# Designed miniproteins, single chains, continued (4), part 13

Each design is a single chain, and the fold is of that chain. pLDDT is the mean over its residues in the fold that is shown.

## One batch from the design tools (miniprotein)

Design m12424
Fold by ESMFold2-Fast:
Structure m12424 (fold): chain A 86 residues (1-86)
Amino acid sequence: AREALIEEGARASLPDLVAALREMLLGRGFSREAAEAGARAGAEVAVEASIEIALNPDDVEGRAKEAGERVWEVATGTAREVEAAA
C-alpha cells in the first residue's frame, strides 16, 4: 500500500517533469525533437530516483543531488544523440 502510493505520486509528476526538462533543453539550444526525447528520458530517471529516495530516506540531500546530476546527464545525453542522428 505505502509503496504503491509512493510510486503513484512519483508517476503523477511525470508530465510536469517532462514539461520542465523540455523547456530547459530548448533553452540550451536543442531542437524540439531532441528536447522532447531528452525530457522523457530524464523524467523517467527522476521518477525512479524519487521512488528510491522515498523508500530509503538515508542522506536524502546527497541522494537528491546525485539524482539531479544523473537526470541532467541522461536528458542532455539523449538530446545530443538525437541531434547527432539527424
Scores: mean pLDDT 81

Design m12425
Fold by ESMFold2-Fast:
Structure m12425 (fold): chain A 77 residues (1-77)
Amino acid sequence: MTVQERRAKVAAAVTSIALLLSTGEISAQQGAELLTQRLREAGFEVVSVDISKDKITITFRDPDGTEHTLVVNYVPA
């Protein structure tokens, strides 16, 4: 899998959590826990997840040990 393909999978997961945060269906803590669980189930190692008022920052490691950081903006409820 390419780096871009891995980033796309992570971005899709983060985007779904960002939508739930934007609608007020989940809290930042619930979003961090759910995102961590989903990425671990997909085979990624989650190094850190930080959800601020308008940003999701995630650092993750794929199964080959390559580390990535992704930042996604969202509009809070």
Scores: mean pLDDT 76

Design m12426
Fold by ESMFold2-Fast:
Structure m12426 (fold): chain A 72 residues (1-72)
Amino acid sequence: SVEDLQQQVKKLDEQIEELEEEIERLRELAARSTGKEKEQLELRINMYEIAISGEEMVRESLEAKIAQLEAQ
């Protein structure tokens, strides 16, 4: 149902927000780090940014489905 899809979008929004908060924390740590530690933190930031991109694609797919159902 549309309601079920809306609940899935809400859950994805919460997951994206959590990942964005984690990236902010890692950026603060990276700014205060040097050498190998900084490189590892930057790699982790990159991994989380990729994860957010994937979640955003799923979210757009769900929103497109909601729009299609609401147009009928």
Scores: mean pLDDT 88

Design m12427
Fold by ESMFold2-Fast:
Structure m12427 (fold): chain A 86 residues (1-86)
Amino acid sequence: IEELAEETIERVRELAEKSSPEDAEILERAIEDIRKAAEDLIRKGGSLETAGLAFAIVLQEAARQSKDPETAAALRELAREVLRRG
């Protein structure tokens, strides 16, 4: 869970650095939501599968809010990858 969260956050952070200020704000919220979900799941003894699903949901929501179609596409691809790894 922790490793998957760290890898996902790093990729979202890299995407935020290349994004508009508006999309960067959306991505920073996604990073915080992933961090909170990971902390909650670790505390409760959650599975890697549950973490993958939770992170994918956060990323899909960020993609829906994103203004740049390239940013949205990258988030959707990352969501699929994270779901496969959980």
Scores: mean pLDDT 81

Design m12428
Fold by ESMFold2-Fast:
Structure m12428 (fold): chain A 72 residues (1-72)
Amino acid sequence: MELPEEVKKAMEEAERYIEEKRYESAVMIYLELLRDYPDSEEIREKAREFAEKLREEGKDELAELLLQALER
């Protein structure tokens, strides 16, 4: 299913923040997207990938916050 243009831009901006190691900003974007689109498999998949990266980078608190949003 094709996501709205606004959502695609938000995901692209989050990816840019991840590349810049601005993890808190990227997490905020994904939390907002998961709140608005909780059943979007595309958003959920990318959020899970990001949570794994956060754990590898030692950002355990941010990873837990994102994983919690994915469970509910």
Scores: mean pLDDT 82

Design m12429
Fold by ESMFold2-Fast:
Structure m12429 (fold): chain A 70 residues (1-70)
Amino acid sequence: MKSLLEQLEELFEKKYREALEAGETSPATWVKIVNEVLDYLREKHPELSDREINDLVSLAVQRVVDKLQA
């Protein structure tokens, strides 16, 4: 089974790739993606605190950005 962090990395990478294919490369597009993932986590993992969700999202975002900039 994939860890939650790995699932978030795949989700961010997928959404960012879809945005790039659509020609949406603004900071506003990234904010939209982050908010969509936050909403997804709140729905699928109601047992997680807001702090845990924010920490996981921040780490996943950092890893995806680093990978895409490589």
Scores: mean pLDDT 78

Design m12430
Fold by ESMFold2-Fast:
Structure m12430 (fold): chain A 62 residues (1-62)
Amino acid sequence: MMIMNMLLEGVRAAVEAGPEYLPVAEIMAENAVAIGKSAGPYAQQIAEEARRIAEEGRERAR
């Protein structure tokens, strides 16, 4: 569970760092989703939150 929270925090940090870091946030969110698929429902929920944060950052940048 710790690794999923680290990925989520990494996505938040990358989005907050600025638009140039959005690709990093997206890669981290995709990795969280991939890990979440094998780790169970709670991990999948964290992965979905990470993806949502990356999407919000992308929308803010446009």
Scores: mean pLDDT 76

Design m12431
Fold by ESMFold2-Fast:
Structure m12431 (fold): chain A 86 residues (1-86)
Amino acid sequence: AGSVKIELAPTPASEKNVTITVTFDGTPSATVLVTVRLNDGSPQETYEFRLEGKKTLTITAPREATVEVILAENGQLVDRKTFKAS
């Protein structure tokens, strides 16, 4: 089965952006959907891609943004993580 792991880099409280490392582990048929929401009425950003084994993605998001990561295989949810950039 696939998995999603989230790691927040240590970021000073004065920084406006937070660095987020997302590690995906899944089959070649797995699909990843990442959504970043600013909670201020700004358009959300959505990224979709297929996995071929393990993949690491580094995302920079404004502090207090909500990030949702979904891992799916054959149209079924495998893992989902939702967190706040802080």
Scores: mean pLDDT 70

Design m12432
Fold by ESMFold2-Fast:
Structure m12432 (fold): chain A 94 residues (1-94)
Amino acid sequence: SPLFKLMDELIDELQKKALEYEKKGDYKSMISYGTAAGMLSMERWIHKKSKSSDEEIKESFLKMLNEFRKTALEEKDEELAKLLDEAIDRVKKV
C-alpha cells in the first residue's frame, strides 16, 4: 500500500529527529518526535492486522497527523508542524 510506505517513511524521519534531539540534550523534543513515531507505528500495525481498506488507513492517518500538528503548533514547534504539513499533503495526494 502507498499509504503504508508513507507511514513507514514518516516514522523513520520522526525517529531520526528524536535521536538528533537526544544527542543535543533536548529531551522535550525527543519525547515529542518519539511519541508521534510510536503512535504511528502502533496505528500502522493495527491497520496491517485488521486488513483495513486504503480509505480507512488514509482517514485514520490524516486524523492522527492533524492532531500531532495541533499539538506541535500549541508547543510552538514550527519544525515539527512543517514536517507534519508536508506529510499531510503527501497523504492527500494518494
Scores: mean pLDDT 89

Design m12433
Fold by ESMFold2-Fast:
Formats: C-alpha cells, structure tokens, sequence
Structure m12433 (fold): chain A 60 residues (1-60)
C-alpha cells in the first residue's frame, strides 16, 4: 500500500535506480512495482527510487 514507511534495517543501493536507506529512515511509498519491490520518495527529496518491501514498515 502507498503511504509513509520506515526502514526497519539498513539497505544499500546496488544500482542507480535504488536508494540507500539507513535503519530508521522515513520514506513515502508512491507505487508498488511487484510483490517484493516498491518505489519510494525519501523525505526532503523529489526523486523516486526502488527499494525492497522487506526493509520497510508502514507508519501511515
């Protein structure tokens, strides 16, 4: 689901389409790519990146 999420673990980007997320980072999920991946906009940013759903927990 789209909304506000927090990183529950560190994630390191492996490609330019991905964002590195330190544990505790808050992001806006803007789109679900598939069952394992979402597109997120980090707080204070305007770019959208792909990250695994497994590293995020829903806040709102």
Amino acid sequence: AVGLYRAVSDFEAKSPEEASLPKGTVVEVVEEVDENWVRVRPMGGDRVYRVPKSVLERLA
Scores: mean pLDDT 80

Design m12434
Fold by ESMFold2-Fast:
Structure m12434 (fold): chain A 91 residues (1-91)
Amino acid sequence: MMEKLEKLAKETEEIAEKAVEIARETLELLKKKGASDSLIESAEKALEAIEKGAKEAKELAKDLSKVEEAKRLAERMLAVAEALKEEIEEL
């Protein structure tokens, strides 16, 4: 049982890190495409929210009783980052 929860904690950390990476890459793509300052500012705020959520997920994952909640938070951060990337790729 503990081994499964420890694996879930590691997966949570990996998902959280991937969400932050996608959000950062998306912000750099926006800057490269010459997006408006207002759109860049919105993307920077989205990245800050994703980084905060990812950090919270990693901290929650340190408590194995909360690891399932942590994984759900990390997965939500990843979904937000992927949605942001998809929207920017259509520009």
Scores: mean pLDDT 82

Design m12435
Fold by ESMFold2-Fast:
Structure m12435 (fold): chain A 76 residues (1-76)
Amino acid sequence: MTSTTHNMSNDQGQQFGTLGSTMSTSNINQNVGDTDMQNQLTDMMTQSMNDGMQNGDMMQFNMPNGNNSFQMFQND
């Protein structure tokens, strides 16, 4: 079952359906840093969403790390 092993390389926990659409490009997901980026964003987004109820999701999203575009230059 080669497909299963292949999916492991691209399958990192779970994908955030709604938040996933916030990602500018799927190209980074096919390249290096896919797993690392998702792990970092998962924690950041979770806190941003939770704190958004009292502070502001837009503000928190910008403060913790940034969006996909910014991370692209930092990682690349």
Scores: mean pLDDT 46

Design m12436
Fold by ESMFold2-Fast:
Structure m12436 (fold): chain A 73 residues (1-73)
Amino acid sequence: VEVKLVSVEGDTSVGGTATVTVEVKANGKTATVTATVRVEASQSVILSTEANIEGKKVVGSEAVMKALQEVLA
């Protein structure tokens, strides 16, 4: 399994909002996961998570995790 950080955009300082994009490749398949995160001093808060898995858009952190486990297994 190959995981590549594609981009980090926005404000990564405390109190800012950043968008993180990661590309995952396994078994000849590619999934792109995008998460929007609010940066906080003690803990970052994930505001949204979505992925494109084999051309299908999946929204929500638990749905994305389940789809990645099924596609990349």
Scores: mean pLDDT 70

Design m12437
Fold by ESMFold2-Fast:
Structure m12437 (fold): chain A 55 residues (1-55)
Amino acid sequence: MIPISQLSEEAQQQLKEIEEEFRKRASKARTDAEFSAVLEEATARANEIIAQELA
């Protein structure tokens, strides 16, 4: 995994927003399946941000 310190401040802010959204949605998940879906979505979004910074 690439150190977050190598990402732009904008990308770091977007990652923090994804993390905050994940925490809010995860707290509302009633089943392991719902939690896994939220985790997968957050991970996919984070990977997109990182990939854009690497391009």
Scores: mean pLDDT 76

Design m12438
Fold by ESMFold2-Fast:
Structure m12438 (fold): chain A 64 residues (1-64)
Amino acid sequence: SEEEERIERAREVARKNLEGDPDVAIGTARLFLRAIRAASTSPEHVQRAEDVAEEILAEAEKKK
């Protein structure tokens, strides 16, 4: 689905940002999660976005 593809693209962008700037990765993950929560009517896609955001936040924290 387009929603799942969007989630995967956001994860790829956030992970790429982790290599350069963890703060940018955190910002990207938070903005993405807020956008999905505001627009999505699918609890499954919201949960998937939350899982992705949590993953990126945890990895960014390890780099600090």
Scores: mean pLDDT 77

Design m12439
Fold by ESMFold2-Fast:
Structure m12439 (fold): chain A 80 residues (1-80)
Amino acid sequence: HMEVEASEEVKEKAEKIAKEKGLTPEQKEVLLITLTEIEKLREEYGDEELARLIEEGLLTASVPAEDAERLRAFEEELLA
C-alpha cells in the first residue's frame, strides 16, 4: 500500500501540534500527511507558490474525500 515519507522535522512538528491540540491518532495521521505534502510542494514549487497552493486547497486533492474537510481545517491553521 501507499506510504507517506515525512522528514524528521515534519514528524516532530506533527507530534507537537497533536499534543497541544489533543488530536486523536487518526487526526495526527492526517496532519502528518498534510505537513508532508507541504514539504513536497515547497521542494517542487518554492515557498512563494506553496502559500498560493495552500490557499487554493490543492492539499485536499491528494487525500481521500472523507479527509478533505479535516485537511481544510488544518490548512487554515498552517497558514496562520
Scores: mean pLDDT 60

Design m12440
Fold by ESMFold2-Fast:
Structure m12440 (fold): chain A 96 residues (1-96)
Amino acid sequence: DLVQLVSAFVTSKEPKKELVEKIKKAGKENGLKLSKEELSKKAIEAMLAGKVEEAAKYLAALASISEEYARETYYRALSAVLERAVESAIAIGKQR
């Protein structure tokens, strides 16, 4: 679950320890050489494409620069994914 994976990163209340460690490792050890703006853009694009692991990697790298900006990016990406999902559901409904 995309929401569960990203929520485990930005909220420590119910961490999936394995997912949290994966996100931290992706951000720290794989070190993305991108600006915070580029990381934010790539995280949103990855979430829209359903690429959960890639989105988590960009969000982790962004959080190493600014945790607040990473959380804002997460909510922006989540809103975009939800809007696309609603549009897809409406389109399917119109076909039937």
Scores: mean pLDDT 63

Design m12441
Fold by ESMFold2-Fast:
Structure m12441 (fold): chain A 94 residues (1-94)
Amino acid sequence: SLMDVLRDWAKAIGLPNLPTEEQVKLAEEFYEYYKEKVKSKRRYPFVDFVAFIHLLEELGKKLSQREIADRLRISQSTLSRLRRLYEEFLKEKG
């Protein structure tokens, strides 16, 4: 089930709780924004966007960029690009 996948990802990124419904909804909106803005042939699954938002909201101010990238299993350069796009998304949403 989706909930089982979300639980497994939360454990993989080192979080004891499931993502909130608000975090999942925000990830859905950011995922659609990403698809419109990024014309790259390489696409990440929706669950990766949930993990990204979940980790950033819970531990984004407590963890280094390296630790965040390692937990999400992405490069630091990919994380920097994704964070920039996320900041743009939040500004356009507000």
Scores: mean pLDDT 82

Design m12442
Fold by ESMFold2-Fast:
Structure m12442 (fold): chain A 103 residues (1-103)
Amino acid sequence: MELYELIKKINELLEKSKAGEIGEEDTDEMQELMAKLIEKINEIVEYIRKEKLSRSEQIKLLHEELLVSRSTISRLIDEYGEFEKALIALLSKLLGKELPLFN
């Protein structure tokens, strides 16, 4: 499952929680999705470091995983000076928000 799908499902559960419609089963699902999100982030960070991906390859990978525009990813990498900080900043902006922030 890509980061985009995990974030989408987490955001759907967060919206249910705000509406007071969340059950115990939804809470368990959210915990599982958060664990998968952390695992996937660690896999991506390790892959980029191990393979020594170029800036262009990092932008392509994050665009594919998050469905966020390449220009937005490029700007954040430039702002934070490194991909890992840019990724964390991007995830912080995407969590708890509705589509179309994934476009």
Scores: mean pLDDT 77

Design m12443
Fold by ESMFold2-Fast:
Structure m12443 (fold): chain A 101 residues (1-101)
Amino acid sequence: SAAERIEELLLRISRILREQGRTAVAGAFESAAPVIAKLVAEGKYKEAGEKLRILAKHLEDEYNDKETAEVLRKVAEALEAGKAEEAAELLEEYARRLEEE
């Protein structure tokens, strides 16, 4: 399901970020993954998007992580539009980009 793909991708991104020494940002993704996946599985796409926007703002304000915040806002926009598969594709693209750094 799209919910399972989103959870796996958020956890994969967390692992990559941790391997890069970005431990605080990785922890935020790990904590968000089951919450976002549950909301998506329940069809609560607007609530899932809002949670991702809150996470994006936190990462930008506390860790100056503007790139990750921008990715999460795009994922939130896709979810708020009811496009859960597009949201998963955006996360997969971000994971691929991180692995190539």
Scores: mean pLDDT 89

Design m12444
Fold by ESMFold2-Fast:
Structure m12444 (fold): chain A 75 residues (1-75)
Amino acid sequence: ELLPSASELAKELARLALEALASGEGEGERLATELLLRHLKHLGVDLEATKEGLKQIAEEEGLEEAVERVLKELE
């Protein structure tokens, strides 16, 4: 088996969403990103694994503030 699990797909989507937020595209892209991440919550993905992945990406990419905002939406 080499297909990504639901948690791995959620992590990749979250990474792309954080990159979009960091790009400075503005409010429209931020809102779309937050809606996408909220949708992932309803798909029953592992929120704890997603949060840990986002936190790691924040530390590596310098996106801690964006990650905190996203984590608030996932709550």
Scores: mean pLDDT 59

Design m12445
Fold by ESMFold2-Fast:
Structure m12445 (fold): chain A 79 residues (1-79)
Amino acid sequence: MKTIEVDPEKDLSEAMKAIEEAEPGDKLVVHAKPIPALIRYLAKLAEGKGIEITLVTDEEPSEEVLQLAKENGIKIEVK
């Protein structure tokens, strides 16, 4: 079990590599804008890999994003 922190806006290739190397039981912290498409992608990763996902964002999420995150067990933190 390890914590993996990624920022796709700074380096998408590095972020994708880190996500692909994640193992079941790992924690993934993603720094990105809270958009519905990203939440859906992260939800599939959490289900498929058995990882815990937290989205860290610098803007308030929309109601759609909050609802999608809640339904898919994704944590959202606003910094």
Scores: mean pLDDT 78

Design m12446
Fold by ESMFold2-Fast:
Structure m12446 (fold): chain A 84 residues (1-84)
Amino acid sequence: MDPEKGREIYEKYLKGYLGEDGSKGGAFDPDTIIDKNGNKIEDLKEWAKKMTPEELRNYLKNNIPALKNLSDEEIDAIVAYLKE
């Protein structure tokens, strides 16, 4: 999967997630995300590089509500982007 496509999906869904939550309009940090358990993940790209693609895919599918409805192929694209 193409990392450029992963970047597009990541920006579209995670930026939309913050907006949909009704949060005040701050700058979106693409390297920071809050999982379903309320854990703040800083430096998501650095953290992602420590995982295998399979581990990262499973984490994103199970812990990030905004990404739950994405296809496996779209998740794979995000994984490729984050491990770039």
Scores: mean pLDDT 63

Design m12447
Fold by ESMFold2-Fast:
Structure m12447 (fold): chain A 84 residues (1-84)
Amino acid sequence: VEEVVELAREAARAGEPAYLMGIIQALKEAGHTEEADRLALEFGAQVIKEAVDIALLPPDKRKEARERADELYQRGYEEAKRLL
């Protein structure tokens, strides 16, 4: 769990909120709900800001940004599952 929490903090410091959310989801599914909730509380503002920034983009750029976010989310999720 410690390695996955460290990975999440690295993702936050790198400014990768979608990747961070993938990690948080993997923690929740593995039963580490307290750690997942703590990370979501600590870095939630970063996640909300990305969602707002994407929503304010023109439709074409918004689609591309969402596709990138989905890809990063999946990478974070898979990496966290590998470490759990």
Scores: mean pLDDT 82

Design m12448
Fold by ESMFold2-Fast:
Structure m12448 (fold): chain A 90 residues (1-90)
Amino acid sequence: DEALIEEAREALKAAPKEEVLAGLEKQIEAAKKAAEKAKEEGKEEAAKKFEEAARYAERAKEAVEAGDYESAARYLLEADKLAEEGAELM
């Protein structure tokens, strides 16, 4: 939804860049940790969702570093969606 992307974009722009980057790094670490836990539990589909969530969060971080808040918002929303789907499969 474009409205959600715009809201996320404005939120990212309003926050201190260092805090946004630190938050995204923690989100990447959390997703990678969730993927490893899913693999340990034999939840292969959940693991794939969490791995993909981590990749989108990494793309969001790179976009924030580049000042591309529109792409950052899109990637962040996709990362959140994938992490939620992974959690539902656990």
Scores: mean pLDDT 87

Design m12449
Fold by ESMFold2-Fast:
Structure m12449 (fold): chain A 90 residues (1-90)
Amino acid sequence: GLEAIAKHYDISLSTAETAVFMAEIWKAIEEGDMEKLLKLSEEFLKRNKADKDPEELAKKWVEEYEEILKDKEKKEELEKVVKEIEELLK
């Protein structure tokens, strides 16, 4: 659960919740699930009270993911963290 993630990374529950949300975004991009990415972008903007286009935010997430993929070390760390978060959520 969320508590396992918070304990594993020695972070707060709110930070763990944000980490889970970001892992879901990166996974949606990796899987090409643009519908899920758009819904997650809408939820992010709503939670942060930001008056922005969720489509533009989704495009920004894709661009940030592509930049991470250019750095082998960052790519491997991202894939590792996303996988660890998914396993700890079970």
Scores: mean pLDDT 78

Design m12450
Fold by ESMFold2-Fast:
Structure m12450 (fold): chain A 63 residues (1-63)
Amino acid sequence: SELEKRYDELMDRIVEAIRNKDKEAALKASDELFELLREHNPDSRKEQIEKAREKAKKAIESI
């Protein structure tokens, strides 16, 4: 689906940015990915998504 392709594209951009040590690009793609997750998931997953987003941000910043 179009949504799945968007998620896969953003995941690939995060991985590529990390491999290139481009923290800014990785953080931007990560933020876009988690915004899509928030938009397309019920509020019951809000805390899980926010926690995962924070964890991903810290991991990227540790590069």
Scores: mean pLDDT 83

Design m12451
Fold by ESMFold2-Fast:
Structure m12451 (fold): chain A 85 residues (1-85)
Amino acid sequence: SIVSDEADFRRLLEEAAEAEVTEGKRVSVGFYPTLDDAQRYVEEKRKQGYDIVVVGVYDSVGAALRFMTLKLEVEDKVAAKKAAE
C-alpha cells in the first residue's frame, strides 16, 4: 500500500504490525519522495517474499521525518510485543 497522508500511513503501519505479531506476516516499510520510487520498492519487497509492504510518499523534509518517526514507533511496539510473548 502506498499513501501520502500521515494518518493513513499510521493506520497501515498499525494494521501491518498487528498482522506481523498475530499472523507472523513479513512486513516491510519504506518512504520515498516519488510514486515511481515507492512502486519500485513495493515490487522489489514482494519479490523478496514480504507479505505486507507499506510505503509513504513525502513531499517535504518534514513529512519524511514524520514518516520515519511513525515507522520507528511502530517497530518499537512490534519488538516489545514479540519480547513480551
Scores: mean pLDDT 78

Design m12452
Fold by ESMFold2-Fast:
Structure m12452 (fold): chain A 109 residues (1-109)
Amino acid sequence: SEKAELAREGGELAALGGGLAAEAGERSGDLEGMMLGGSGAVGGGTGASIAKNYQDYEAGGRSARVGGKSAIEGAKEALKNAKDEEARKLAEKGLELGKKGYELGEEAA
């Protein structure tokens, strides 16, 4: 299903974005950025798994959207508190991927 593929891709991008936001937060000592990014990674990964294994594009898309939103918020927090250029770059990439994951999850749902 095309929608199941969109939900899977959205979930994977949300998971990557959340992971990068969490890494940026950890690097900067920003616990909130790390926790929100981690939540994005879990939500995104769950969405991808649901879409891939069960072809449930609605449930997968919803989880990817929620994960992407958390990745976006985590990345924004990590960007605000970035202590060096590497943390800033990780947070910027996390924001980009989180937004794409959110958009694809929304389209799939």
Scores: mean pLDDT 91

Design m12453
Fold by ESMFold2-Fast:
Structure m12453 (fold): chain A 92 residues (1-92)
Amino acid sequence: GTVKTVTLKVPAGGSASATITVPAGTYKVTVENLGESEVRVAVKASDGTVKFATVPAGGKAELTVTAGDTISVGVTNMGDKEATVKVTVTQI
């Protein structure tokens, strides 16, 4: 089931991040870009694995990670307008 949903407001040319505490397991991290410009996403799991995705305006990316404690999601907005990005973490 869904463990956490967070909404990140990412400043123009800037970055935002969230760290989500989770029990040990396998997770799908869904990143929805509700903004008008492309964003770059990095998802770091507690095992040290980092997965990257580029999410176009209005697009979505899904990343699978194995976590023992935390999942950290960083979003960089390369555009000239604030972006709103919705992150959903679901245990699978």
Scores: mean pLDDT 84

Design m12454
Fold by ESMFold2-Fast:
Structure m12454 (fold): chain A 90 residues (1-90)
Amino acid sequence: MKKVLEASIEFGVGMIAYSVYKRIKDYKGAAEYLEKTAKRIEEILPDDPLAQEVAELLRKAAKYAEKGDFEKADEYVKKAAEKMNELEKR
């Protein structure tokens, strides 16, 4: 499960970065980092359907973050975290 641990670390770093960018109202930075995190998770676990679902949810969050809709962005980030937790329990 080394790959799942690597994906979990990338997700955690992404969540910290997202929180910082959101706090300073850097909408572009928040969106770019969510998209970067999604891509990294897919690269680590390319054949995992649950990892693909996490990446898709992070990209949806990025679209809302770019528009400054952090209520919707946070909703999708929370859904991604729930799916990431499911992946870690495997």
Scores: mean pLDDT 85

Design m12455
Fold by ESMFold2-Fast:
Structure m12455 (fold): chain A 71 residues (1-71)
Amino acid sequence: GLTDEQLREARRHAELAVRDPRKETAKRHLILAGNELGQDLSDQIATLSLDEIKQLARDLIQGTDYSLAQS
């Protein structure tokens, strides 16, 4: 299973993606968040707009908050 440290690092990267005004750097932050969760998101996000990337990042933040509350 995922550790609390992996969940916290994923959340940190996702928060950086939400705040990033540029699509390519927001994608990079979201990929790093996915890597902490053991997921390669690169293909999934390749076609997403900046707004969609930020929404996926917000969804990851909510998911990591829920998982941390269960730990």
Scores: mean pLDDT 82

Design m12456
Fold by ESMFold2-Fast:
Structure m12456 (fold): chain A 75 residues (1-75)
Amino acid sequence: STGRVVLGVAREAEKAAKEGSPEHGERALANMRAFYEAVRPDLSPEEQAAAEAALKRVEELVREKREQYERMKRE
C-alpha cells in the first residue's frame, strides 16, 4: 500500500538522521516531506496519521543532530 511505502521512506529517513551527517539527515527529511505531500491524497486518515507521526520523529532527530553539530562548531 502507499501508506506502507511512506512508512518505509520514513524508516530510511530516520536511519539517515541517526547515522548520517546533519546534511544527509536534512536531505532525507526533505525527500520524505516531498513524497508525503505527493501521495497524501491517496492515503487513508489512519495512514496519514501514522505518516505524520513518523515525520515528526524524523524532524526531531534531524533537529537534534543539527544542534549537536552547531555546538561543536562553537567550541
Scores: mean pLDDT 82

Design m12457
Fold by ESMFold2-Fast:
Structure m12457 (fold): chain A 70 residues (1-70)
Amino acid sequence: EEKEQKIIELLTELHREGVSLEDIERAYRIIKEMIKNKDYSQEKLTEKLREILPEEQAERLAKEVVSIIN
């Protein structure tokens, strides 16, 4: 749950950078599904997030999320 709060803070920062709330919600769903499946691959998470977010933001979010959950 503390890890979930850190992830929410990262998503809030992306929203401040101009990512829409709809795309934030989609990114959060992708992250939660990956955590549920215990699939902690930064590469796979980056690929899924790139479907919704610009490359730099997808790479940064994936790296930070993997750091939080590991």
Scores: mean pLDDT 82

Design m12458
Fold by ESMFold2-Fast:
Structure m12458 (fold): chain A 103 residues (1-103)
Amino acid sequence: MRQQLEQDVLDGIKLISKGVFDISLKNSPDSVKPTVQQARDAEDAYFKALQDGDEEKRKEELIKLLGLQIKSHEGILPVSPFPVLTQQSIQENRERKRKLEEE
């Protein structure tokens, strides 16, 4: 019931942070790099909350992570080697954040 939704969310985050995100960071202007670092810190906080079994904190950290990833991708978009993928990541993160905030 819940495990499939959580796995889909985790797979989405890993794809953004390890694939597209790391490539985008290399081409990011210095003004965007602090937001990228904040997104990584929020990712760590999310995974810690997940391991601790704190559902409420997990949801809060995930909303924060999604917001920071949206900002990072919006800042990277002008210099992104994959603008279509970056735009898709922004849209997916906005939808996920909205759904979590509505719960």
Scores: mean pLDDT 67

